# Designed miniproteins, single chains, continued (5): the designs that were tried, part 20

Each design is a single chain, and the fold is of that chain. pLDDT is the mean over its residues in the fold that is shown.

## One batch from the design tools (miniprotein)

Design m16667
Fold by ESMFold2-Fast:
Structure m16667 (fold): chain A 98 residues (1-98)
Amino acid sequence: SLLEEVEKESLKAFYDNILGMKTKEEMEKDREKVIEKYKEALVSLGFDPDEVEALIEERRKKAEEIRKLYNAGMSVEDILKKAEELGIPVKEVTEEEL
């Protein structure tokens, strides 16, 4: 579905931000940019952008939890596994794709 495709793209952006060790402020700015981009695209297509916005916000909260684990010394592979356990749909990502 269109929502599933949007979710996969935004998830990759979130992992890039987490692993890039960006500040929370920089991550929120990137998040707002992603939300605006997809919200405008979905509005033009006639879809409800609030559902996408809610999904991105839920993912941000889970990403903050994952980031805490990363800062505590958890490996990238274990972090990706925890993301899946938290119900974040993620494609299998190698270190080369991050």
Scores: mean pLDDT 61

Design m16668
Fold by ESMFold2-Fast:
Structure m16668 (fold): chain A 79 residues (1-79)
Amino acid sequence: KVSEFLRLVSEPVSELDVDKSVAAAVITSAAIRTISLPNPTPQDLGDELKKAFEENERIPQDAKDEIIKIIDKALEELE
């Protein structure tokens, strides 16, 4: 489920050295965009999260790389 995927991503991301309010805002906006789709999947949320984090200039590239790995691992756990 999309909600379980969101939990699997949010907890590891909270442990990273990134601005927690920025990370929360990015995750929230991606989740809202995903739930607006007919029959949203964890993959849809993963794609929106990767795009949103890559486009955010306030998050450093090394943190983006770790976030992408977290997203990919969470997707693998749900398949």
Scores: mean pLDDT 79

Design m16669
Fold by ESMFold2-Fast:
Structure m16669 (fold): chain A 109 residues (1-109)
Amino acid sequence: ALDEALARLEAAGARMAEVDRELRARASPAAVAAYRAALDAAKPHILKAAKAAMEGDAEAAREHGEKAVAILEAARDAATDPLLREALARAIEEVRRMTEALVELAKAL
């Protein structure tokens, strides 16, 4: 329950750090900047999802997580660089996992 949700959040964060590292090693500085800009745009919604989860609001946590995913999906769909599209697709999957973990966290509180 709570410990499992926290472990999932930590694991998702570690996988997102690996995506950034791989992109920095393989892609242009412009692609890295675009990836980070997309994450910066999604970040306020991820933080709102986390806040809702801490308040026990599973529905609000899901809604804010879905908004973060929508921002990343728009960035992926606009991207022409295959490495950037791959990195954003992986980030979308990790934000979806974070959202599920935050929903579980809210229900455990």
Scores: mean pLDDT 88

Design m16670
Fold by ESMFold2-Fast:
Structure m16670 (fold): chain A 65 residues (1-65)
Amino acid sequence: SKIIDEAVIESFLMGFRLVGAELVERKDNKITIRVPPDPEVQEKARKLAELLEKALPHVEVEIVE
């Protein structure tokens, strides 16, 4: 359902912020996340993106520097 999908997305967006990444843009089913030039933050953000895409297969996560 849309309300459950939204709660899942909001939870993952909090996760991205906690690991040091930031939301750049959210448009329809596409979420763009910015990561600093820190390999540990990049790795954590990539893992979160993979988990979100597994939880919601219709959502795309794009990671940019």
Scores: mean pLDDT 86

Design m16671
Fold by ESMFold2-Fast:
Structure m16671 (fold): chain A 68 residues (1-68)
Amino acid sequence: SPEIVSREEALARFEEVAREAEAAGLPEFGRWILLQARHWLAEHPEPTREEVEAWVAALRAMLAALLA
């Protein structure tokens, strides 16, 4: 069975990437991350750890691409 993550824990994970974006000089991307995270969590009330970590990995890849 998939491990269900609380909304609070999931948001904290997305907030980490948003802070990484802000620290890298991309505060608008950080704000976009949080907006997308809130929308996704509203549609996924029982998010899995796998889904959250896949999103975190994708967002970090996007951040790396924007900084290249």
Scores: mean pLDDT 88

Design m16672
Fold by ESMFold2-Fast:
Structure m16672 (fold): chain A 95 residues (1-95)
Amino acid sequence: SLVEEFREYFKKLKEYLIELVKTASEEEYEKIIEGLEQVIEDLKKQPTVTEEEAKELEELFKKLKEAKEVEERVEALKKLLEKLEEVTLKILESQ
């Protein structure tokens, strides 16, 4: 199913991004942040995304942007990716 395919690809993407953040330079980290910001803005435009979900995504993203230490960045990224997966699955299930 599309949902099962998404879960598998998203799992691999999460693992990749976490490892990338652990080894990223500050310049590389800024590029990761820019990419995630675009994803969040696109998701917020979806009619199935609630105001509460949009605010939660914004708060999780803010924590990631403000994180300075690698451990804080990894924890913030994991939480953001979990919420991104949840919201995206809801969108896919509504189609």
Scores: mean pLDDT 84

Design m16673
Fold by ESMFold2-Fast:
Structure m16673 (fold): chain A 86 residues (1-86)
Amino acid sequence: GPIRAIRRESYIKAAVELGVPVEKAEALVEALEKKAEESPSGIVPAEETAALIAEVLGLSPEEARKFERQLNERAREIEAELLEQE
């Protein structure tokens, strides 16, 4: 639905603003969405999210944890802005 599309767009845009190439940003968001869909609660542990970021972006575990925090904060800001315009 529109909310899911806005969330996806927000995460891709946030990753690009943080210096990730568009193709890798799209791959990362797709991987995160698949992992969430496999979870009965829809919740992915932060350590698994960080591991996917490390794998897709070629970061250390520490760098991936820092990136995950920045990505989530910026994506929430962008999502809020896009939802206000709907």
Scores: mean pLDDT 78

Design m16674
Fold by ESMFold2-Fast:
Structure m16674 (fold): chain A 110 residues (1-110)
Amino acid sequence: LQELWQAFLEKAAEALKDPTKENLEALKKSAGELFDALAKVLEPIDPELAEYLKLLKERFEKQLEFLKTLSPEEAKEELRSALEQLSRIVLEAAKKAGIELEVPEEFLPE
């Protein structure tokens, strides 16, 4: 899970720097793999949360498709907001599964 989380953060940083269709597709794939793995771990612990993560995956994929229709500046603002919310949900869900994910210094609040 830590490796999938790191990959997600790396793809998120790339997309925030340059929200190209290629970077958004890479982020979509990485996020999907992370959500699938986390939902699988949570299924025996909190099946309702596992189902919620599956819905978040679908919502995020649709959101990324919408970002492709925006200007780069607008896409960056919307993406930053979405990533802040999703990161919090992922970290809280991982904690419920007994997993403490490492957050790189550059993504920590001041």
Scores: mean pLDDT 77

Design m16675
Fold by ESMFold2-Fast:
Structure m16675 (fold): chain A 88 residues (1-88)
Amino acid sequence: MEEEERRERELAERVEELKKKLKEELEKFVSEEIAELVSEPLAAMLVAQELGEGPKEEEIKKYAKEFLKKIAEKYNKEEEVKKVEEYL
Protein backbone atom coordinates (compact mmCIF):
# COMPACT_ATOMS: atom_id res chain seq x y z
CA MET A 1 0.00 0.00 0.00
CA GLU A 2 2.72 2.53 0.97
CA GLU A 3 4.77 1.78 -2.17
CA GLU A 4 1.61 2.09 -4.29
CA GLU A 5 0.80 5.52 -2.78
CA ARG A 6 4.37 6.75 -3.36
CA ARG A 7 4.28 5.55 -6.98
CA GLU A 8 0.91 7.22 -7.63
CA ARG A 9 2.23 10.52 -6.22
CA GLU A 10 5.42 10.35 -8.31
CA LEU A 11 3.39 9.54 -11.44
CA ALA A 12 1.00 12.45 -10.81
CA GLU A 13 3.92 14.87 -10.30
CA ARG A 14 5.68 13.62 -13.46
CA VAL A 15 2.49 13.95 -15.55
CA GLU A 16 1.89 17.48 -14.22
CA GLU A 17 5.50 18.52 -14.97
CA LEU A 18 5.40 17.07 -18.51
CA LYS A 19 1.94 18.58 -19.12
CA LYS A 20 3.33 22.05 -18.32
CA LYS A 21 6.29 21.56 -20.68
CA LEU A 22 4.08 20.22 -23.50
CA LYS A 23 1.61 23.09 -23.07
CA GLU A 24 4.40 25.69 -23.25
CA GLU A 25 5.88 24.05 -26.37
CA LEU A 26 2.51 23.59 -28.13
CA GLU A 27 1.43 27.18 -27.37
CA LYS A 28 4.14 28.24 -29.85
CA PHE A 29 2.08 26.64 -32.64
CA VAL A 30 -1.57 26.63 -31.46
CA SER A 31 -3.98 28.50 -29.21
CA GLU A 32 -3.74 28.15 -25.41
CA GLU A 33 -7.09 26.30 -25.35
CA ILE A 34 -5.89 23.56 -27.75
CA ALA A 35 -2.52 23.31 -25.98
CA GLU A 36 -4.31 22.89 -22.62
CA LEU A 37 -6.71 20.23 -23.98
CA VAL A 38 -4.03 18.04 -25.62
CA SER A 39 -1.13 18.43 -23.15
CA GLU A 40 -2.58 16.37 -20.25
CA PRO A 41 -3.54 13.18 -22.17
CA LEU A 42 -0.27 13.32 -24.15
CA ALA A 43 1.75 13.75 -20.93
CA ALA A 44 -0.07 10.80 -19.31
CA MET A 45 0.62 8.57 -22.33
CA LEU A 46 4.30 9.55 -22.47
CA VAL A 47 4.79 8.95 -18.72
CA ALA A 48 3.09 5.54 -19.05
CA GLN A 49 5.42 4.62 -21.95
CA GLU A 50 8.50 5.83 -20.01
CA LEU A 51 7.55 3.49 -17.14
CA GLY A 52 6.83 0.60 -19.53
CA GLU A 53 3.13 0.61 -18.58
CA GLY A 54 1.76 2.29 -21.70
CA PRO A 55 1.68 1.80 -25.47
CA LYS A 56 4.78 1.88 -27.65
CA GLU A 57 5.92 5.19 -29.20
CA GLU A 58 4.20 4.48 -32.54
CA GLU A 59 0.92 3.66 -30.77
CA ILE A 60 1.22 6.81 -28.62
CA LYS A 61 1.60 8.92 -31.78
CA LYS A 62 -1.49 7.22 -33.24
CA TYR A 63 -3.55 7.91 -30.10
CA ALA A 64 -2.32 11.52 -30.05
CA LYS A 65 -3.34 11.98 -33.71
CA GLU A 66 -6.82 10.51 -33.06
CA PHE A 67 -7.24 12.72 -29.98
CA LEU A 68 -6.14 15.81 -31.94
CA LYS A 69 -8.66 14.95 -34.68
CA LYS A 70 -11.49 14.83 -32.11
CA ILE A 71 -10.42 18.19 -30.65
CA ALA A 72 -10.20 19.74 -34.14
CA GLU A 73 -13.73 18.53 -35.00
CA LYS A 74 -15.24 19.61 -31.65
CA TYR A 75 -13.66 23.10 -31.63
CA ASN A 76 -13.41 23.64 -35.42
CA LYS A 77 -9.63 24.14 -35.13
CA GLU A 78 -8.33 21.86 -37.92
CA GLU A 79 -5.58 24.33 -38.97
CA GLU A 80 -4.15 24.57 -35.43
CA VAL A 81 -4.34 20.79 -34.93
CA LYS A 82 -2.43 20.28 -38.20
CA LYS A 83 0.43 22.36 -36.76
CA VAL A 84 0.53 20.13 -33.66
CA GLU A 85 0.58 16.98 -35.84
CA GLU A 86 3.54 18.42 -37.80
CA TYR A 87 5.32 18.98 -34.46
CA LEU A 88 4.77 15.32 -33.42
Scores: mean pLDDT 71

Design m16676
Fold by ESMFold2-Fast:
Structure m16676 (fold): chain A 64 residues (1-64)
Amino acid sequence: SEAEKAGREAAEAAGNERARRYAELAAQHWSDGDGVAASRYAAGAAAMDPRATEPAGRAGKLAA
């Protein structure tokens, strides 16, 4: 059962990492001048986990 709990927590962490990767991609696209792609990734990250954009919060705020 501990292995099952660890697996569930790992899956949740992987979901959060996906949201954070989207936020990072938004920041990169914004830096490259691609506001459309930046907005799309920022919106995706925020929709999955609002906290995931906290380290890259500027990307989510500016990419609209």
Scores: mean pLDDT 65

Design m16677
Fold by ESMFold2-Fast:
Structure m16677 (fold): chain A 74 residues (1-74)
Amino acid sequence: SAVEERLVRYAELMTRYAMEQGVPRELALRQIGLLIDDRVAQAAAEHRLSEEEVRRLRERAMEAAKRTLDELEA
């Protein structure tokens, strides 16, 4: 969905930004998780998402952040 695509791109962008700022991996992942939670909450309110849709969006965004971290550390 467009919501999922935007959230994934946001997670990737924020992860790249954190790494450029020299944030350690574990701290970056924690901070990105909080940013994703805020964006998912906003999307859930705007689009009236179910709890299962919220969980899936969060999972997809976190997977994108982790993949981006792995790529940048390679």
Scores: mean pLDDT 84

Design m16678
Fold by ESMFold2-Fast:
Order: structure tokens, then sequence, then C-alpha cells
Structure m16678 (fold): chain A 74 residues (1-74)
């Protein structure tokens, strides 16, 4: 199980990225890669059932990020 701290860090990074996008700021390749890597770290610690549930929730908030995480896990 990812720690509450790890999950909170991922959610904080995601929210920060969404705020930058809403402000018309482009995310750097480094920022996008870091966000995907943080997501993969959280997802790799989950059971397949937990991964499916969290991925479904992520797809509702950030469908592009959800697709990238799913592709990276395949």
Amino acid sequence: MPSEEELNAFLAALLRALRKAAAGEALSDTEVDALVQTALRVFSQLSPEEQARLLKALAEVAPDLAARVRAAMA
C-alpha cells in the first residue's frame, strides 16, 4: 500500500499541474515525467483491484494522465 504521505504528494503534484494548465502555463518535459513517475510509484504498490479503482477515479479527473500511467504499466 502506498503511504498516505505518498498518495498526498501525488495528489498535490497533480493539483499543481492542473493549476498551471488552467493558468495557460506549459508543463516542462521534466515536470510531466516527474508526475508520471510519481503516479507509477503509487500504482506499483497497489493490488490489481486497487489499481483499477484508483485508475478509474484518475480517469475522471485527468484522463490523459490516466492513459499515460496505464500505458506505462503495460
Scores: mean pLDDT 72

Design m16679
Fold by ESMFold2-Fast:
Structure m16679 (fold): chain A 119 residues (1-119)
Amino acid sequence: MELEFRGLGARVNADGTVEIPELEVRDSEGRLLFRAPAMTIPADAPVEEVADRVAEVLQGMADSFEKAGLPEAARALREGAERVRQATSKEEIVDAFNEALGRALQAYHRELERRKAAA
């Protein structure tokens, strides 16, 4: 069973805008863990503003995952938020965001396998 992530593939568009697609995360039972609307950050936004907005999304998702009993996935997202805040370009922000989501998904799968082995 797999965690369903919608919204992987944040990107910097050719016009310089940063696109964060709609995020919807459900567990293997179809329970909603996190939802955030699509977000387009203007091309003229400072890197620091882009980093802050993207880090807030990751932090919100981390809080939801921690409440759902997924501390390793939450940790991956918080580490991602810190890397986003340290980024010096929009491309680095997007790469850090996408990596954080991938790491959280991997942590979730390890936790599910661990729980199945213990049951």
Scores: mean pLDDT 78

Design m16680
Fold by ESMFold2-Fast:
Structure m16680 (fold): chain A 107 residues (1-107)
Amino acid sequence: EVLKKFLKDKSADVRLNAIRTLQDLGLKYIEENFEDIEKLLKDESPKVRLEAAVSLRQIEAESQNPEIQEKAKEAIAENLEQLQKDLELLKSNPEEKKFAEDVEQGV
C-alpha cells in the first residue's frame, strides 16, 4: 500500500526506489503492482521506464500466471523502441553506464 503511493510520487527518484524495493521484495509484489508498473513504462524518467521494464521482464520469465506473462510481454513490446533509445542514451553517459548494463542484464 505505501509502496503503491511511492510509485506515483512526484519525484522520479522516489518512483525508482519504489520499483527497486518491489523487486527486492519479490515476484509476488511486482505482480500485485502490475498496473502501476506498466504505467511507469511511459514515465518521464528514462531510468524509471527501464526499471519498470526489468520488473515486467521478471513477470514474463518467472510468473506462474500465463495471462499476466502475456500482458507483460505485450507492454514491453509496445514500448520497445523507446526503451532501446533509453538504454543507448544511458550507455553513452559514463556516469550511467553501470546502471544501463545492470538493466540490460535484467530478466
Scores: mean pLDDT 83

Design m16681
Fold by ESMFold2-Fast:
Structure m16681 (fold): chain A 102 residues (1-102)
Amino acid sequence: MRAEIDKEIDDAMARMQVSVDKLHLSRPGGEDSMDLVVERLERDPRMPEEAVEAYRRMVERLRAGDLDGGVEARKRLNEILRKDPESRRSFTEALNESLASL
């Protein structure tokens, strides 16, 4: 695959996801919901520690107003989740449950 195309796709996907997450953080209870996702990922024995750290870093960067840092952290998270379908499923479940709690 062309590295430039892959990089552009990963960048666009991460930027879109980060934009959605930023909108979520702006919603009443959205910040608490993001913390719940981190807590749930930490409790999941199927979740790699690096994925939890990447998500936590993304949330920290977005809270600080560092959109570029958030995108970089999200790209790292997506890379980790792409390698393990079970981790990706666990992440999606944690996100959906936390969003339902709002």
Scores: mean pLDDT 74

Design m16682
Fold by ESMFold2-Fast:
Structure m16682 (fold): chain A 64 residues (1-64)
Amino acid sequence: MDEVLQRAYQAGKVLAENGMDEEEVETAARLIARTYVDRGLVDASQAPLVEQAVIEGWKEAKKK
């Protein structure tokens, strides 16, 4: 996984620690992906991968 996707994954874990539920994290993941595209960190075609990384990080933190 590249550094950007790893950062997105870690962001998802932080959102879980802050008590965000599944609906809130889906919204946050879209905003994070949009921000990454707008800042030139990823191409628009990669936005779904950033969203998925955030959601996966959140799910992993919630499994414990």
Scores: mean pLDDT 81

Design m16683
Fold by ESMFold2-Fast:
Structure m16683 (fold): chain A 94 residues (1-94)
Amino acid sequence: AAEAERQKRIEERKMRDVLGEILEDLVTKDGIPLTVKEYNEIWKKVRTDPKYKKIRDLIKELIDLERSGAPKEQIEKVYKELREQVKKLIEEMK
């Protein structure tokens, strides 16, 4: 029980870190202005909302690909799809 909860927390932290990297890339590369409050709202939606399950699945896929040493081209493809889905989420929040 305790070990499973610890693994879940580690997984959620990794997912949040990946999402944070995507959000930073959108701010720096696409010029999308995001506040700390908006980062927290996006994380909450990605973590809890069934509508954004695909974003969670893509983050997990990206983590698994990086851990397995998958080809850079495959990692970049998943990253681009994840970035597009996160951008769509931001647009839906407006």
Scores: mean pLDDT 80

Design m16684
Fold by ESMFold2-Fast:
Structure m16684 (fold): chain A 81 residues (1-81)
Amino acid sequence: SMDALLDRTLAELEAIPALARQARMLRNALKNSPSIIDKLRVAVGILRSIAARHPDLPASLRALLRELERELEKLKEEKGI
């Protein structure tokens, strides 16, 4: 499910001390965002920012970014945006 994908992304970020700020940002977005598409937009934005700054990112985080991007594009297509 989408919630499981977002929870896994948060858990992976929380496991890396250097990414604690990004994990907090995602946790706040999951709590406060009004829609699933907003949560996905924040998660994708955070992971893209990390990937751009850290080429040595774990393969698991790069895989999560690709999965989140695919799910975001699917929801955009469903909404016609």
Scores: mean pLDDT 83

Design m16685
Fold by ESMFold2-Fast:
Structure m16685 (fold): chain A 77 residues (1-77)
Amino acid sequence: TENADKAIEYVKKGELDKALELLLKGAMEALKTTDDIPRAIALVLRVIGLSYDDLSEEELKKRLIELAKEIKKLLEE
């Protein structure tokens, strides 16, 4: 969960590129450790998708925090 928690900190600081990198690491870690492979793949794809989306900074921050919480939940299962 460390990567997800750090990603939320970077979102709050406005360092969205670092948040995206940490969320990708967290989602990839979930993919290696979870029994719910389809859910982990979906999270990885959502992180990658956000890197290319033409979103406002505020909408991107909101989606990054939501993804961090979902990755954390999957890692804690």
Scores: mean pLDDT 79

Design m16686
Fold by ESMFold2-Fast:
Structure m16686 (fold): chain A 65 residues (1-65)
Amino acid sequence: VSQEELDREVEEALLLIRSAILYNANKDKYPEEAEKYHERVSKLVQEGKLDEARKLIDEAEKKFE
């Protein structure tokens, strides 16, 4: 495994963890938005679109208050 591959796997894991934390924090107040957000982040990570996933997480963190 290359360092680049390892760094990518770590980033993927961190994005999914952030997504899960945000989902669990907001699912009671915003169930539809939290579920849609979590599914979209998971899909972006699976597609290797880590920059888009990060933007979506940042956007959701600002929106969920």
Scores: mean pLDDT 77

Design m16687
Fold by ESMFold2-Fast:
Structure m16687 (fold): chain A 74 residues (1-74)
Amino acid sequence: SAAAEQRRIDAAVMMASVVMKLTPAEEQQLRDSLKSRTLSPDMKKKIEEELKKAKEKGDVLAITVLESLLSISE
């Protein structure tokens, strides 16, 4: 349902916001990207840079969240 999709997007944005320390404007950009299943080049680059940092730190939760975001858009 549309309500279930909205809840999944909201949860993904919340998790990404914590991991990437997103501003409200960046959260809205990510929400729009997830709805369209198309990441902007800038957002994709930001996620890839954060994923590299998460892998260097061994942050398994952050790696899982960030890889999930990239997978949805590709």
Scores: mean pLDDT 80

Design m16688
Fold by ESMFold2-Fast:
Structure m16688 (fold): chain A 76 residues (1-76)
Amino acid sequence: SKVRELVKELAENLDPEKYEELVEAELEKARAHPELVSQEDIDAAEEMAKAFLEAYRKKGFEEAVKVLQEKQEELA
């Protein structure tokens, strides 16, 4: 899924303080195109983003990236 890949790429390459806002903007774009992106893919991407942010707030960036990867594998 392009949305799931984008959530991962933003997490790895972006300032975490801006991550939540930019992920929500991309999810909004995905929701506007149900013919290109399924609700299941949007829900999975949102779950991945939430897991990343929670891990980042508790343990920092390195651990958050690991949590994101694990969550991506669970939802694949």
Scores: mean pLDDT 78

Design m16689
Fold by ESMFold2-Fast:
Structure m16689 (fold): chain A 81 residues (1-81)
Amino acid sequence: SEEIEKLLKRIEELEKRLQEAIEELGADDPRFKAALAKHAAALAEIEARQKAMRENGATDEEVIALLRDIIALAEGILAEL
């Protein structure tokens, strides 16, 4: 799926930006801790969804939806910094 490949590349870009933000601020910066705490429920929901997909399988549509939610979460965390 070209869409899945595109979303995975976007996630790689966001992971790089997050790593750069951690290097600039430090992992113990209060803004970073607050951003993670604010998004803790979304992180738990994504983890539960990933587990369900591993156990039951997933359609391309379900994978695409999950990857989009991961992107939104990463962008949300970065926006709080």
Scores: mean pLDDT 84

Design m16690
Fold by ESMFold2-Fast:
Structure m16690 (fold): chain A 77 residues (1-77)
Amino acid sequence: MELKEKFKEAMLEYYKARDEYKKNPQDPEVRRRYLEASLKLAEALIELRKAGFTDDEIVELYQEAKKEYEKEKKKNS
């Protein structure tokens, strides 16, 4: 389902932006990117809830996205 993929993509972007923000919190471009990622994630979450996704299903998507992000970090090291 496209909605699940949108949420996972938003989570991955959020994790990337969050890690950059932690490294460079004073960079205005990093802060803007972090805010953009946070807003996209919030929007995707609202869409999932409106579509009737349960809390358990949403938690599962969070865990899948985190696992994918950790794999990407290892590949790019």
Scores: mean pLDDT 80

Design m16691
Fold by ESMFold2-Fast:
Structure m16691 (fold): chain A 85 residues (1-85)
Amino acid sequence: APSLRERVRAVEARLLDLLSGVLSPEEIEAARAYLDRMIAQMSDEELRRYAAATIADLRALLPSLSPAQQAEAEAIIAELEALLA
């Protein structure tokens, strides 16, 4: 079975794909490199706190997203909530 870290990395890849319509390609690459390094050094407890914070941030962003982006953000939130269950 995939580790918690591998599962968080998979969800972050989906989040970066969602943000590719909002951020420049250079910003996406910078965010990917930053998240890769941060996630690699996190404990399981830190990974869970990070996932919970990401859910809160995505919920705060929902009103400013298009309907299609809202649907994708809701799907990402559901995956993160499933990860934390």
Scores: mean pLDDT 81

Design m16692
Fold by ESMFold2-Fast:
Structure m16692 (fold): chain A 74 residues (1-74)
Amino acid sequence: MAEKAKAANAAIEERLGEELRALEAAGREEAAGELALRAARELGVEALALYLEGLRAYLQGDEELARELVEKAL
C-alpha cells in the first residue's frame, strides 16, 4: 500500500521535476517557486509546504507571517 503510494508520488515528482527544470532554464523563478509549493502540497509534505510558504512571505516583506509559518513547519 505505502509502496504503491510511493510509486505514484515518484511519478508526480518526475513530471513536476521536468517542468520545474524547464522553468528554471527559462529564468522564470517566480513560476518555478509556485510550482515547487504546489508540488509539496500535492505530495502531502505539509511541513515542507509551510516552510516554502514562509520563505515566500519573507521575500514579500511579511516577516511576521514568515516567522509564524516557519515555526509551524518545524
Scores: mean pLDDT 65

Design m16693
Fold by ESMFold2-Fast:
Structure m16693 (fold): chain A 71 residues (1-71)
Amino acid sequence: DAAARADRLFAESHRLAKQGDEAYKQGKFDEAAKLYREAIRLANEGARALGQPPVETPELEKKARDAEKKA
């Protein structure tokens, strides 16, 4: 069902964001940027599964941009 699919996508998005934070702490900025971008993608896919507009993730966008600048 769409709700269960969205729940899994949001959970994976949160997990990837945490992995991105860990990569960032280790100075793996290219890896962190990719993980943050994937987290944003999965959050938007979850919203789409529910027929909702894209999730606003300004903190993740900022983290991705900061990591990309340092990579």
Scores: mean pLDDT 84

Design m16694
Fold by ESMFold2-Fast:
Structure m16694 (fold): chain A 95 residues (1-95)
Amino acid sequence: SKLENLEKFEKKLKELEEKYKKEKTKEIREQLNFLITFSYGISKADLKYNKDPEVKERAKKEIDKYESKAQAAADEMDRLILEHLGAPASLLASP
């Protein structure tokens, strides 16, 4: 089910980006999407295209971490969108 989880992660990421674009500022949406896509995309590229077996093994482990966290990351993005729309003042004061 790894490929299924990777596909779900990518789909959920796109859905969250569209939802965020409609409901909240472009700036934060791009930051969240960029960070997740950047890290995950590098690992996928390394697994598929890199010739070094050690790099591939590391990339596979990183993808496994993302796979296990894919839903949590997607849910966290959705939560941040909702909190940004109705965030309490205390959240804005926190680093």
Scores: mean pLDDT 59

Design m16695
Fold by ESMFold2-Fast:
Structure m16695 (fold): chain A 84 residues (1-84)
Amino acid sequence: SEFEELVEKVKEIVERAYELNREQGAQAALDSLTEEEKKILEEFMRKTEPAVEALRAGKVTPENQRIVELLLEYLRHALELAKE
């Protein structure tokens, strides 16, 4: 429940920022991030390392898979946001 809310918030933040980058450029996208949204992204990043370790150890769960999938989406969008 709380984890699912976190995943949805991260997805919404990343997708919004990516669209802003496409329309207004990277600086506008970065400036759109609130302190609360930055905290949400930081919390998600802190959860990714244990999930990756668990998957490497053969502990495959839907939660761990979703975390890794969203991390890959996030990394793609973050790299695009860094371009001007």
Scores: mean pLDDT 71

Design m16696
Fold by ESMFold2-Fast:
Structure m16696 (fold): chain A 87 residues (1-87)
Amino acid sequence: SPSEEELEAEIWVSLAQMAVSVLKLTLKNHPELQTPENLKLLEEAERKVEEAIRALEAGDYEEAIRKAEEALETVRKLDKRIDELEK
């Protein structure tokens, strides 16, 4: 059975992957939101998810959680920008 730390890391990485996937789909369906700044934030979030996955695969659960949290923070920044444009 996975350790508690491994399960926590898997949950955080899965949440970050899902959040980035939803965000990517949102930008794809709304070309008007594809500003250079928004695309840069998406790229940063995708990179952080890739780093989180690599850390998880290496058994570095603390780093996996940290990188997943950083990806989710970047997603929140981009979601806030999108919400401000839709008002």
Scores: mean pLDDT 88

Design m16697
Fold by ESMFold2-Fast:
Structure m16697 (fold): chain A 104 residues (1-104)
Amino acid sequence: MTREEEIKKAQEFLKELIERRLKALEKLGEDTSEYEEKLKAIEKGKVILEVDGEKVYIDMKNVSVEEIVELAEKMGFSDEQIENLRKASPADALISLYFSQETT
């Protein structure tokens, strides 16, 4: 699979996940603003991560594994987790960072 195909597949996967969360929040009558912002970002090929209390917009097409590692370090990932991210594709590493924020 090419980098472009991997990024497109990851983008579609994250979009579907965000849409499912958005629909669940709507059914519960909860605030959807955060997930609406995330959905708009992913439609533009960007992932929103919260790092040290700041919103960071990551361009999926142009992000490097090294940039992902720097973000993971700021997010408190262990040395073992960081080593695993270095071995992953940029798309898979971004998905891992996103999921780490969605699960407490």
Scores: mean pLDDT 79

Design m16698
Fold by ESMFold2-Fast:
Structure m16698 (fold): chain A 103 residues (1-103)
Amino acid sequence: DEQARLERIAALGALARAVHEYLLGLLSEEEVREIIDRAEAAGVSPETLEAARKAVENRSIEDAIRAIELAEEEMIRLTDDEKERQTFRNAAKDMIESLLKNK
């Protein structure tokens, strides 16, 4: 189902950004949890969801990096477009670098 695939990619991207922004103090705990719940509804993997929830609970940069890496890996598996894969890798790298500079 193409629509379900696109919704899952969008949900994974939103989850990664939300975890990143939460660790930077730019999102509330309520806002990041709502985004994780939407990602679960969109069919994001239990492993990625658990990593994101752990990052929020622990407020840990290491857990946030793990959540971003898992979301990136899952997004890459959902696309056959090499340019789109490179965009996902670049976005994840930028978020991880940002978190490491702000710890």
Scores: mean pLDDT 88

Design m16699
Fold by ESMFold2-Fast:
Structure m16699 (fold): chain A 72 residues (1-72)
Amino acid sequence: SPEEELERLKLRYAELLQRRHDAEANGQPVDDAAFRAELEELIAEFRRLGKEHPEYQAEVDALIAELERLLA
């Protein structure tokens, strides 16, 4: 369902942030280019979800704005 897809994308975003912080904590190299690429992929997936399911557009737009701030 679109609700489950939205929850899955939110979880993927949370896991992406956790992986970066865990890598830093363990002294592993942080790949900023890879991190940015994964954020851009998530933004694209959120844009698609909002476009296909307009009832989620407002929530999706708020999430996209948050991810775009991390890219700035």
Scores: mean pLDDT 84

Design m16700
Fold by ESMFold2-Fast:
Structure m16700 (fold): chain A 75 residues (1-75)
Amino acid sequence: SIDDRRQQFQNMGQRFIDFADRQQPQFPDISQRVRDNANQVIDSIRQNSPMDVISQRYSDMVRTVQQLQRRLHQQ
């Protein structure tokens, strides 16, 4: 359902904020971008934004998370 999808996106947003917090000392700039994008997902859900808006924000968040993960693997 749409509500289950919203809950999943919110849970993923919180998990990625936690991930970004752990990486902040080593990769401050990209970690901040992950946090900003995850907060945009959470805020869109709180505002009951349309699913297309939430999905777009979620895609942006995932892209930024993948960038941070690549930085970690290049060490």
Scores: mean pLDDT 88

